Designed miniproteins, single chains, continued (3). Designs and how they scored, part 83

Each design is a single chain, and the fold is of that chain. pLDDT is the mean over its residues in the fold that is shown.

## One batch from the design tools (miniprotein)

Design m10869
Fold by ESMFold2-Fast:
Structure m10869 (fold): chain A 82 residues (1-82)
Amino acid sequence: SPVVKKAEELYKKMEPSLSDKSKEVLKKMLKIIKENEDPEEIIREINKLIQSNAENLTPDDLLKINQFALLVQGYLEEEKKK
């Protein structure tokens, strides 16, 4: 999937700036993207994952996780237009 490839490339670019907690959350997001074909289900599962981890994340972690999620949502929307 083009979305999976773009998300994996984005993770690699962000990885040096990520905490261990952010890395674990983003790896789980990548798994959601790989295991689900429905863009709406991917977005729902990502949002649930962020919400369930929010208490254990710093503001900096949340910023980076939300940046990743926003870009992935953009990739999913772009794929819908093709």
Scores: mean pLDDT 84

Design m10870
Fold by ESMFold2-Fast:
Structure m10870 (fold): chain A 68 residues (1-68)
Amino acid sequence: LLSQEEFDLLGTAIKQAVDLILELHRQGYSSEEIRERVEKWLRSQNLPEDIYQLVMDVVDHVLRVLEE
């Protein structure tokens, strides 16, 4: 179970990561390029590793949907 603080952090990180994916996709970047850029940005945020893993799972799911 996530604490309220961890839940709020997760929600904020997911929103920011999805917004970044959509902006880069709009600019014509490939899914591979988007993933690399989002991963670098998320690593710079110094999120707890468990929160980072959950956000990356969402990122990978969104990128798969965009490839269809």
Scores: mean pLDDT 82

Design m10871
Fold by ESMFold2-Fast:
Structure m10871 (fold): chain A 118 residues (1-118)
Amino acid sequence: METSTATFEAEIKDDEKTVGLSANLATGKRAEGKPVTITGEAKVTVLSDGEVEVHVSLQADGGIASATARVKGGETATVTTPPLTVEANGDIRASASVTVRGKPGTKVKVELTVTVEE
């Protein structure tokens, strides 16, 4: 198992109802002739009042997986994509992104993790 994690905080701006919080996590692993499973996970904490909609997208080797959830103000939720299975011959590259939509002035903390398992 190998993981790559990025953590960031963001505020939805007065001029925007949606903030694209894109953290590209490159997970490089050399796997010769073995299938690997790749998942994306976002742990989202809403630091202010209000509800947000969270969309997590994972891309690896031409495959895409996504998950969406709603998180209430003051709460933490974990949003995990369905797994992508890749037959690896060489370096594996995976990218995850998260988008948070809510009212302007909403503050969020996001921990975005990409996991590669054999």
Scores: mean pLDDT 74

Design m10872
Fold by ESMFold2-Fast:
Structure m10872 (fold): chain A 94 residues (1-94)
Amino acid sequence: MGEKTATLTVEVPEGEQLPVAISAGADAKATIETPHQTVEVEPGKSATLYAGLAGPGPDTFTVKITAEEDGKVTLTVWGARGPLATKTVDIKKK
């Protein structure tokens, strides 16, 4: 299995909060650990990791990704008008 830690930053203005959702999509079966929950993502599917508020000010979300096979996991932060931030993580077997 491959393991990676990914960090995703949302640029929220100082003193403000934004409603956001964080999703993960994977091309291989992956387990994603957040501080709040552990979520399994099936190949070609998406799962919601978080829904709530980001901020106040710049907010950073850290997730631990474990995959059974080589693949890509795409993390997306969604705001009211669409994606605010996206990060793709390559997972490789050791």
Scores: mean pLDDT 76

Design m10873
Fold by ESMFold2-Fast:
Structure m10873 (fold): chain A 86 residues (1-86)
Amino acid sequence: DFQDALSNRDSQRLTQLGQQLMNQGRLDDAIYYFQQSIRIDPNNSQAWNGLGLTYSVQGRTDDSKRYFTQAVSLDPSNVSSQFRVK
């Protein structure tokens, strides 16, 4: 219970750090933190989506598509084109 909660929280924090680094243009650092997030929680669809976005910015289209596919398989709403249902 507590160990699973801590692992999920750590994975979420690493994903947030990756997103911040991606927004700063620090793409290699962003990839590192997204990969660490996935290592802790491979079901973290936001981390997979973050990898997809970062690789897309680098022009690595095939890698980007692969990571977006993984994100969508875990959570179909978690893509760059997702919309919020009220």
Scores: mean pLDDT 76

Design m10874
Fold by ESMFold2-Fast:
Structure m10874 (fold): chain A 77 residues (1-77)
Amino acid sequence: SREELRERILEGLRAAEEGDLARARELIKQAMVEAGASPVVAEVGAAEAVDAVLSGRLTPEEMAERVLEAALQVGRA
């Protein structure tokens, strides 16, 4: 479900804040692919999402919603 995907992305972004970048990238990529993004798009998107949160531009909660929306939109294209 959208809620489960958002929660998984949020868990990944929280892992990034804790310094576990490998877990962060894996959780976000898995959720993005499940939402319909290609593996390449999910890899790039996960890296950008982690950067945005770690740079303080967005909170994990704000970024999780944006990542999910973007992945679902790409999956329909």
Scores: mean pLDDT 82

Design m10875
Fold by ESMFold2-Fast:
Structure m10875 (fold): chain A 72 residues (1-72)
Amino acid sequence: SVREMAEKDLETAERLLEEIPSLSKFLQLVYLSVVEGTAYVVIRMAEKNGDEELKKRAEELLEKAREKRKEL
């Protein structure tokens, strides 16, 4: 289902976010861009489907990515 695919994409993005501290600064920027992009897509899909739980998970991921970007 679309929801299962979105959940899997969020899990992948969360894993990428955790790997960031061990990467070069260039790869940190690339990974952050992928994580932020994934979160934005999932937020929009969740809003259209009325999925408040999925939207909250994606918004939390986006906030964490933004905080890590400030440290670069």
Scores: mean pLDDT 86

Design m10876
Fold by ESMFold2-Fast:
Structure m10876 (fold): chain A 91 residues (1-91)
Amino acid sequence: SEAEKRREETFEKSLELIEEMIKKLLKEGVIEEELAKELLKLLEEARKEKDEEKREEIAQEIGDLLEEKISEAVERLLEERRREQEALLAA
C-alpha cells in the first residue's frame, strides 16, 4: 500500500540520519570505533528486519547506547571547560 511505502521510506531516512550521527560522533571522538562498528551493524540488521516490533527494539538499543555515550561526552566537555577556566585564572 501507499501507507506502507511511506512508512518504509520514513524508516530508511531515519536510519540514514542515525548513520550520519554515528559517523559524526566517531569523527568528533565522542564514541569509540568499536561502538561505532556495533551501532552500524545494528543499523544493517534493522534495515534487513521485516518485523516492525523487532525493528523498534533494534532502534531502541541504538538509542540507549547513543544516549549513554552522549551523556559521558557532555560530562567530559564540562570537565574540560572547567579546566580551561582554571588555567585562565592561574595565568
Scores: mean pLDDT 76

Design m10877
Fold by ESMFold2-Fast:
Structure m10877 (fold): chain A 57 residues (1-57)
Amino acid sequence: MNILRSEQGVLIDVDKVRELARSLGINSREEFLATPSEKFVGKFPDVTSRSDILNAL
């Protein structure tokens, strides 16, 4: 399990974030940037910001 520390000090499971992104059809940073933040960020319970998800991808 790979863990990333967010700007807010929350520990994020990088592998879980990547798996959830794939379940939403997001396989790259470019696809993530094309996705509305309101639809994407709310799907990751341990992520506090769009930047945390982008860093995990």
Scores: mean pLDDT 61

Design m10878
Fold by ESMFold2-Fast:
Structure m10878 (fold): chain A 95 residues (1-95)
Amino acid sequence: MLTAIKEAGKVVTLENGTPVIVGGVASEKDLEIELKEVYSSEHFAIYQSSEKVIDNNGNERYTGMILVRPTEEDRGTYKLTLKKDGSFSIEQIES
């Protein structure tokens, strides 16, 4: 699965209070980051980056995504590609 995310970064808070950057963040080069499931329910799954990235305010933060009503096929490990133009792409990695 490939999903394009807007270049404008947005900080969100996970249920456990962990802030996560969703969407575009500052990067001087194309980077690939693994996203792992940190929470799952029948209604949504939350994925968080294994490494921190620089947000729009110059702070180190985890990035991630939320899947709404994921099927079992939507679950797994994802790869987030950060591009130097500030755009994101996400793809599912088959385990």
Scores: mean pLDDT 61

Design m10879
Fold by ESMFold2-Fast:
Structure m10879 (fold): chain A 107 residues (1-107)
Amino acid sequence: MAREFGNASVSEAEVLDPEDPDKVAFRGELVSLTLPYSPEAEAIVEKLLAEGRWLTRDELVEFLKKLGASDEFIEYVKEHFERGRVLGYTRVGDTLHVLLALERKKP
């Protein structure tokens, strides 16, 4: 299901285990976060992309706050997700697009 939260667009994704296609290696959402460009926002995103690690929920929330994500999206992340990771970003004029993977909380 696709959802929109202010400056974030969210779509559900599942990644299958290559050795067992009946197993999901990753269950979560891909998020396209659209932000006003700033050099500071780009530097934060580049650092996390270079680290290439999963951020804890608290680290992810602080990251999203620093980028200026909507309060509605931040509360959605707190309620539904355990961790997140920066997958990439692109600049288009005065807009920064950030691609995130968010892993859902287990039921």
Scores: mean pLDDT 71

Design m10880
Fold by ESMFold2-Fast:
Structure m10880 (fold): chain A 110 residues (1-110)
Amino acid sequence: SLEERREAIRLARKVLAENYDKPVEEIFDALADALIAWVDERAPSLTVEELKDLGRAVASALEFVRLQLIIDAKLAGKSDEEIEKIITAFNRAAQRVLDHLEAILAEKEA
């Protein structure tokens, strides 16, 4: 839902603010940890379809942080290699969160 997307983005903003001066890998690790905890809190009461909608909210939060870090890096005159580092860290965090969501979804469909 739109409210779940807003909640996930608010969580992402909080994590980014608390970890902004850290390496991008640590920012994305902290974000993955926070999003996984947020999903775990909500998942037991959700249907399969509601869990899929929650997955879309999580994707929005991850994309928000990726875009913010890329914009900030470009404005700071960072190299393409440094931008690639952000993308690599994002992909690792996204895969970790996706694997977690798929595991919960599989349990609910069993």
Scores: mean pLDDT 88

Design m10881
Fold by ESMFold2-Fast:
Structure m10881 (fold): chain A 80 residues (1-80)
Amino acid sequence: SELEEAVKELIRLLLEKEEDVRRAVGLSLRLIGALLDVEDDPEGQKKLLEGLKKAIEALKEGNVEEGIRLALEAIEEALK
């Protein structure tokens, strides 16, 4: 799915660009948990995907703190 591909890409970028291994791994686990939590929630899946796309773009541009902030906001918005 497009959402699973976005989660994989974001985890890859976090492990590559976030120097704090504990932060990178911790957020990766939270992303996997969010993916599982929205499995039966189509609206949550849409919200998560849109937010994660923004986080991916920020990380690709080297804005690690903004990428992490956007990923956390995406998780919070999707799980409301």
Scores: mean pLDDT 86

Design m10882
Fold by ESMFold2-Fast:
Structure m10882 (fold): chain A 87 residues (1-87)
Amino acid sequence: EKEKIIEEFKKEVEEIKKEVVEYLLSHGLPDWAKSFEKLLEDLEKTAIEKIEKAKTKEEAQRIKNESLAAIRQLKKYVLKEADEVAK
């Protein structure tokens, strides 16, 4: 069901948000943490809207997987950039 897919997506996004925000805060980058949180919230909202509009469970699952892949790539980018700045 779409509702379960959305709940799973929200849970995974929250875990990524917490991990990245805690990492950025531990490296003295609170403004980066806030910016990442805002960006992730916007991405999450857009993805949920797409999942809700999906015609099939398979389509909803694909949107979830693609959105999570994009968010994980964003995480890699932000952490790499944070390491460079925090030198």
Scores: mean pLDDT 85

Design m10883
Fold by ESMFold2-Fast:
Structure m10883 (fold): chain A 76 residues (1-76)
Amino acid sequence: MAEERELVFEVSPATAEALLGKVIVVPNADSYSVYTAVDAEGTRLTLRVVDYPTLEEALKAAQEIAKETGAELIVP
């Protein structure tokens, strides 16, 4: 089943701004992760990550998030 996690990174402000408004699907060895940039405060970027067992489930979730938030969808 899908597991939701939050990751916090220290990045440049330009990187944080570039990632805000994007939903990214990333392939892993045995799963697909959907990354959503949910918050950026200067150099601190918070990403929401949900792992899916199949590409179809990951794409469906990413498309739904992009539709609800107006974010740009980036797929492999």
Scores: mean pLDDT 76

Design m10884
Fold by ESMFold2-Fast:
Structure m10884 (fold): chain A 75 residues (1-75)
Amino acid sequence: ALETARRIMDSGLEEAEKLLKEGDVETAKRVADYAIQAAENILREAGREDEASRLTAEGQKRFDELVKKYEEEKK
């Protein structure tokens, strides 16, 4: 469950980063939100509430850092 959730989140964040690199911030946010939500649901369904919350926080932080990185490089 955790491995599958991490894989989904990693794939979604990779796609979001590609979109951020191309300037599609709105689509990137949507892709990231979807991947984070999907990963959370997998862990919650497996009864791993603590891991779900931790992974969701990690995913949000990783996306925020990606946005900051590409906004910084745009200046």
Scores: mean pLDDT 78

Design m10885
Fold by ESMFold2-Fast:
Structure m10885 (fold): chain A 52 residues (1-52)
Amino acid sequence: GKTVIVTYENKKASDVIDSIHNPIGVVVTPYGDNSLVVSGGSGTEEQLRTLA
């Protein structure tokens, strides 16, 4: 699967993780304070980028 990093200017990664409803087949991991590493489905990546 593809692995991407999503970085947020004004949000903590932990707050973003708490707002998503745990989609099946996707792994989301904190990477520093304001970034998430997303592995798996592209739909979750697009949702997370929209929150950036």
Scores: mean pLDDT 66

Design m10886
Fold by ESMFold2-Fast:
Structure m10886 (fold): chain A 93 residues (1-93)
Amino acid sequence: SIEEAIKEVEKLAKEILPKLSPELQKKLEESLKKMKEALKNKDIEKLVEIAHELKEYIENDKSLTEEQKKEVIEAVDKISQILIDELNKEREE
């Protein structure tokens, strides 16, 4: 389940990466690595923090159009939600 969530977010990232500058691609990849680590550590607060920092970085990027910023931010939101949902599924009933 954690492995499937990681594969899903990797797929979303791969769809967005070609639309980004090399600097943004590196930032997204570094943020994804940190998010995966937070997922493995079951750290929801860290996951949310990383997603927020990434979205702020994207919003301040001057190379992207408004439409591209919206698309990338929506992808980051989907990625973070998938990972948060996976952590919530691990709760003991």
Scores: mean pLDDT 79

Design m10887
Fold by ESMFold2-Fast:
Structure m10887 (fold): chain A 89 residues (1-89)
Amino acid sequence: PLTPEEIELNKISSIFMEAVENMRDIEVLEKSIKELEELLKNTDNEKIREMIKQLIEILKEQLKLVKEGKLTPEKEQKLVNEMMKVLLS
């Protein structure tokens, strides 16, 4: 059986993968942010909370850049790398 931490990490990974596959889709990014904010409300694990907070900020930056038409391939790669670092920590 999965631990509660592993269940939350799997949910985060699923949200992250959908966001990465749809990095320019405003509706998917807004949905992903909302889903992460709901997970943050329902978790008391400090490490998971910090991970979720960091991912929300990265996705908000991504969403802002997409909406402003400022998302370059270099900025996209930087944001993916930042998200990967959060998930691997």
Scores: mean pLDDT 80

Design m10888
Fold by ESMFold2-Fast:
Structure m10888 (fold): chain A 93 residues (1-93)
Amino acid sequence: GADAYRAALREVNPELAEELDKAIQNKDYEKVGEILARLANEGDLETLGLALNYVYEKTKDKEEFEKIRELALKRVTNPEAKRILSAPPAVKP
């Protein structure tokens, strides 16, 4: 759940966790996208995956999450990070 991802983020980077929480609470999707893009461009793919899962669990609304994902992708140049950000949590029919 969201609390588990938040706890893990705080263990790795407490400042990032607080920044991300504040952006999510304010529905500042541009800021959430910037935070994810920063992790991606720094090559911190493990923390990127953790942060992305946290954002997904906190938003749950697919449209809000997709908007955040697109905002992040516009700022990312790392191909591996783009792959992580572009992977839909797809239910295959």
Scores: mean pLDDT 77

Design m10889
Fold by ESMFold2-Fast:
Structure m10889 (fold): chain A 68 residues (1-68)
Amino acid sequence: EKDKLYEEFLEELSKELDPVEASFGATVATIEYTYSGLPKEEALELGRRFGLAWGRGLESAIELSKKV
C-alpha cells in the first residue's frame, strides 16, 4: 500500500531530481498524502519542493535561518 505509493512518487521525482533528493521528496509526498490528506498531485509537488531544497539550498537556508 504505502510502499507502492512511495515507489510511484520516487519514480516521478527521479525524472527531475537526483537519487537523494528524489528519495527525500518521495518520503515527504507519501507522508503528506497519507496523513495530511492532500491530493496526490499536491503531495507530489510538495515533495518535489522539499527534495530540491534538500539538494540545492537546505544547508544555505539553515545557515541563513541561524543569522541573528
Scores: mean pLDDT 73

Design m10890
Fold by ESMFold2-Fast:
Structure m10890 (fold): chain A 91 residues (1-91)
Amino acid sequence: GSMLKKQAEKKIDQAKKKISDGDAQGAIMHLNDAIQLAVELAKQGHKEEAKKILEKVIELALELGKTHPEHVLQAIGIVLRAIGELEDIRL
């Protein structure tokens, strides 16, 4: 649980840095990794921590789409994936 949460938060921080550095592809990779780690957190019963990671992914994917409009479709795809995982956790 604790280590997996730290790995997910590290991926969020890496995505933020990649957005700032202008590396949209690197940001996309780290955001997708963060979603996968959040799914594993939820499977382990850490649903509230998983929700917080997915909410941060949505915020960063929206920022990515605004700052890198050439990647807006990929950013929308990440948002939709994260919303789907949030609804699965809620059910």
Scores: mean pLDDT 89

Design m10891
Fold by ESMFold2-Fast:
Structure m10891 (fold): chain A 67 residues (1-67)
Amino acid sequence: MADEEVDRLMAEADKADAEGNTEEAIRLYQRAIDLYAEKSAEASGDEQIDWAVKLLAAATNLAALRS
């Protein structure tokens, strides 16, 4: 199952972005990226890929907000 902490961070980041709170969204996406990177580093096989895909999604959203 997905880690509840990273799920919470992504949900909060998405909510902050939807509400126009760009600074909060950026902070939360950065935290989610760090956690996904840690999870991907400790995982193997399909689990590593799953965490890497989530990291890429968070990084893409962060890049869009910083552009």
Scores: mean pLDDT 78

Design m10892
Fold by ESMFold2-Fast:
Structure m10892 (fold): chain A 61 residues (1-61)
Amino acid sequence: SVLEEILARTRELAAAEDDLEAVRAALMRYVMEVGEEKGLSDEETSAILREALAELDRLAA
């Protein structure tokens, strides 16, 4: 699923990059691009972004 792909990328970027702010920026960009390319609804795009940022927040703890 798109959500699983985004979460996998979140973990991958966080593992490769210690600057979590850079990871956050990359994820926000990626989610917006994916949402646009796949024609996701605003609801779906927002939900995916929220999940990705929550996952990043967990990794930052």
Scores: mean pLDDT 79

Design m10893
Fold by ESMFold2-Fast:
Structure m10893 (fold): chain A 80 residues (1-80)
Amino acid sequence: MTEDFIEELERIKELAKTSSEEQSWEMIELFIDLAREAAELLGLSMEVVEEMEKILEEGKKNKLPPVEVIERMIEVLKKA
């Protein structure tokens, strides 16, 4: 389960390198929505989803590149 989410984030990370900032943020937000759905249906920890949501919000607040936000989210999933 977590391995599949890590693979998807790695894919989004590569796409973000060639996408607009707006498109990159949309991809990250859609990923979080998917992860939340999986938490409800497949038993992924809600704490992991909430930590990724916090990373997304802090990334937007601090104007981090989307790629850096994705990297931080991958590290959260690796610890799960």
Scores: mean pLDDT 80

Design m10894
Fold by ESMFold2-Fast:
Structure m10894 (fold): chain A 75 residues (1-75)
Amino acid sequence: SLSKEEVEKMIQSLIKEIQQLIEQIKQGTSPEPKDLIVQGIEELAKKLIALAKKLNVPQQLIDELQQLVEELKSL
C-alpha cells in the first residue's frame, strides 16, 4: 500500500508534469494524441486525489492539483 509521503511525492510530480503540458499546449508544441494524454492525466489525478483525502494529505496540495486539472481541461 502507498504511504502518505509516497502519495504526496506522486501529486507533486504530477503537478509539475501538468504545468509542463499546459505550457506546451499554449505554445502549440503539445505531444499527440493530446486528448488521450489529457484523459489519462485526469483519470490518474482523480485516483490520487481520492487516495490523498483518505491519507490526510494537505488540502492545499490537493487543491493545487484539482485547479491545474481544471485548467488543463479548459485548453
Scores: mean pLDDT 85

Design m10895
Fold by ESMFold2-Fast:
Structure m10895 (fold): chain A 84 residues (1-84)
Amino acid sequence: DALVAEIEAQLREEAEALEAKLKPYVDEIKEILEKNNQSVSSGTTGQQIADFLLKQGKPDVAKFFLEYAKLQEKLKAAYDKLLA
């Protein structure tokens, strides 16, 4: 439990940093997604959003979602390892 809490705290700190980097672009991201009839849900991965933004010619924004996707993979791997 203590090890889980420490890992979660570290990953939360990384997630907060990435969210802060995305905040200035949130309105632009929302407008692009709405114009293309895309909806973002809790099941939508950072990789899917990044791929879409790359297709729209927004690589600078897409890179933050790629970093977020990697963070999600790290979190899952950490949980899987701790539960084993």
Scores: mean pLDDT 67

Design m10896
Fold by ESMFold2-Fast:
Structure m10896 (fold): chain A 93 residues (1-93)
Amino acid sequence: LEKYYEAGKEFAKSLSDSEVESFVKKLIDALKNNLLVEEEQLLAALGALEELIKQGRIPESLKEEIKEAIKPLTEHENPIIAKYAKEVLELLS
């Protein structure tokens, strides 16, 4: 499962600045509508968000929406997903 988290980070590094906002908005929509049902998809999403946050590439206007989308994942039944969700949420604080 960790390999999907790392794959998400590497994907985020490949995004141009013009692609970041569109990608983040689509990711927020997918998380809010429970479209990412597989653990691999959730881990890749969390990895991508962590990388974009650490690079300072998340639009300030989207930070609260990301926090709301990630918050349910901190209670996820998979402890690895819950751990990474908590780490992403803390980075947005």
Scores: mean pLDDT 82

Design m10897
Fold by ESMFold2-Fast:
Structure m10897 (fold): chain A 106 residues (1-106)
Amino acid sequence: SFLDLSEEQQFEAAAQLLYGLPSPLLADPSDYSPLQRLLNYAYEKGILKTSEKIEVDGKLDDKTRAAILELMYILNIPNDGVPDEKVKEILKKEFSDIDFAAIFPV
């Protein structure tokens, strides 16, 4: 479960999913639900300007991809296909107030 990960591991998994990569930290590596919840949090906080709230279905669909690209643009994350420590630090800084337990309930 995403909630069974440490905060550091949760941001690592989010960075991997943000780049469209499966996350080996998750019980289901291809479950994009944690990223979709993060994107919806960003939408509700007004960080995402153009993207609409997305359905949390765990699928990397066109709406999820569009929200990812907008988030990367807004946070100045390079779309280079490599989730590195820099990406994790950007996510930690921007979402330092995120309550993962509240955002990713069972």
Scores: mean pLDDT 73

Design m10898
Fold by ESMFold2-Fast:
Structure m10898 (fold): chain A 71 residues (1-71)
Amino acid sequence: MEDRERRIVEVLKRHGLPEETARNIARAILTTHEQARKDGGEELAKEMVRRTIRLISGRYGVDEEELLEAW
């Protein structure tokens, strides 16, 4: 597991999410980053990750800042 993926999984698990759900969310963030980088470069990738983390934070009740620090 990539260090970034592992950190995100740990934050999500601390907020009560099951490991499989946390892994799926972490992979979704990584996939969003990679796809956005291919489509519009570094700045789009950065913005899309921030938006995705905000949505996850709101949906699952996870601290947005803690997720951003894990990224």
Scores: mean pLDDT 83

Design m10899
Fold by ESMFold2-Fast:
Structure m10899 (fold): chain A 85 residues (1-85)
Amino acid sequence: SRREELLRELERLAEELRELAREIRDNFDNGGLSQLVLHVVDAVRWVIEQARQGQLSLEELEEALRLTRDFVRNVRDYVEYLKKQ
C-alpha cells in the first residue's frame, strides 16, 4: 500500500541519516552536527512508530517524508562539500 511504501522510505532515510551522522563524527570531528542529525533520526523513528499505531494520517506521513528527504539532502550536500576541502 501507499502507507507501507512511505513507512519503508522513512526507515531507509533514517538509516541513511544515521550513517551520515557517523561519517560526520568520525571523519570531520563535528560532534555537535552529528548529535543534531541523530536527534532527527530519533524524531523520524518516533514518527514511524506513531504511524504504525494509527496516529498519523496519510497526508501527515507524506509531509513527514517530504521534510525528512529535504533534511537528508541538506546533510548529504554538506558532507560532500566537506569531502572536497
Scores: mean pLDDT 87

Design m10900
Fold by ESMFold2-Fast:
Structure m10900 (fold): chain A 60 residues (1-60)
Amino acid sequence: SDEDAEKAAEEAAKAAARGVILGDLEGGQRGMDEALKRYPSEFAREAAEKALASARAALG
């Protein structure tokens, strides 16, 4: 569902953002990949990338 896809995208973005903050890019990438694996849709991927971009902007 769209709601579940959004939730997966949020979890993926959180994992990626944590990885960036901690300097653990591999851990962040794995977390993002795992979350997106549950919803391998174009929507989930786009939402995750957009959320990650927002997280990066918040850091800088």
Scores: mean pLDDT 65

Design m10901
Fold by ESMFold2-Fast:
Structure m10901 (fold): chain A 71 residues (1-71)
Amino acid sequence: MPSKEEIIEDFVNRVVERFRERGLTTPEQLGRLINEEVEELEKEYPDLPQDIIDEAIRRSVAAIRRELERR
């Protein structure tokens, strides 16, 4: 099984990739995307602690902010 850190990194990379591919630009659109990705994460890892999900969300928001600052 992947480590908790690997799960978080995979989640962040997937959110960033889909945010770019869909041409998303707003916090509302990011929130919807994160909700969709969290539902998929919970289906894949139903026993995953909420703290890990929260960390994945926080890192995804930070990564998208850095992506937008680069543009």
Scores: mean pLDDT 81

Design m10902
Fold by ESMFold2-Fast:
Structure m10902 (fold): chain A 89 residues (1-89)
Amino acid sequence: SMEEEIEELEKLKEEIKKAKTFEELKELAKKVIKLILSSEYLSVEEKIGYVLRIIGYIIDYEYFGLSLEELKKRLLEIVEEVIEKLKKA
């Protein structure tokens, strides 16, 4: 259900807030991507948009000097955007 998808994303949001390493954030980002791709309530275009943004932030961290704190912030912002999108669907 939509409520179950929101609850899983809220749980991942709390786990992202507690994450202290890039490896933890990367594994959590993969879980967020899986939930987005498996959603019955997001369009294909919305799924592609969110997934590409998440991948882009990971690439920016690894290759272009994005800080761990900025990566965490951007991942939290995307998860919140997806939650709010689901609530309005």
Scores: mean pLDDT 90

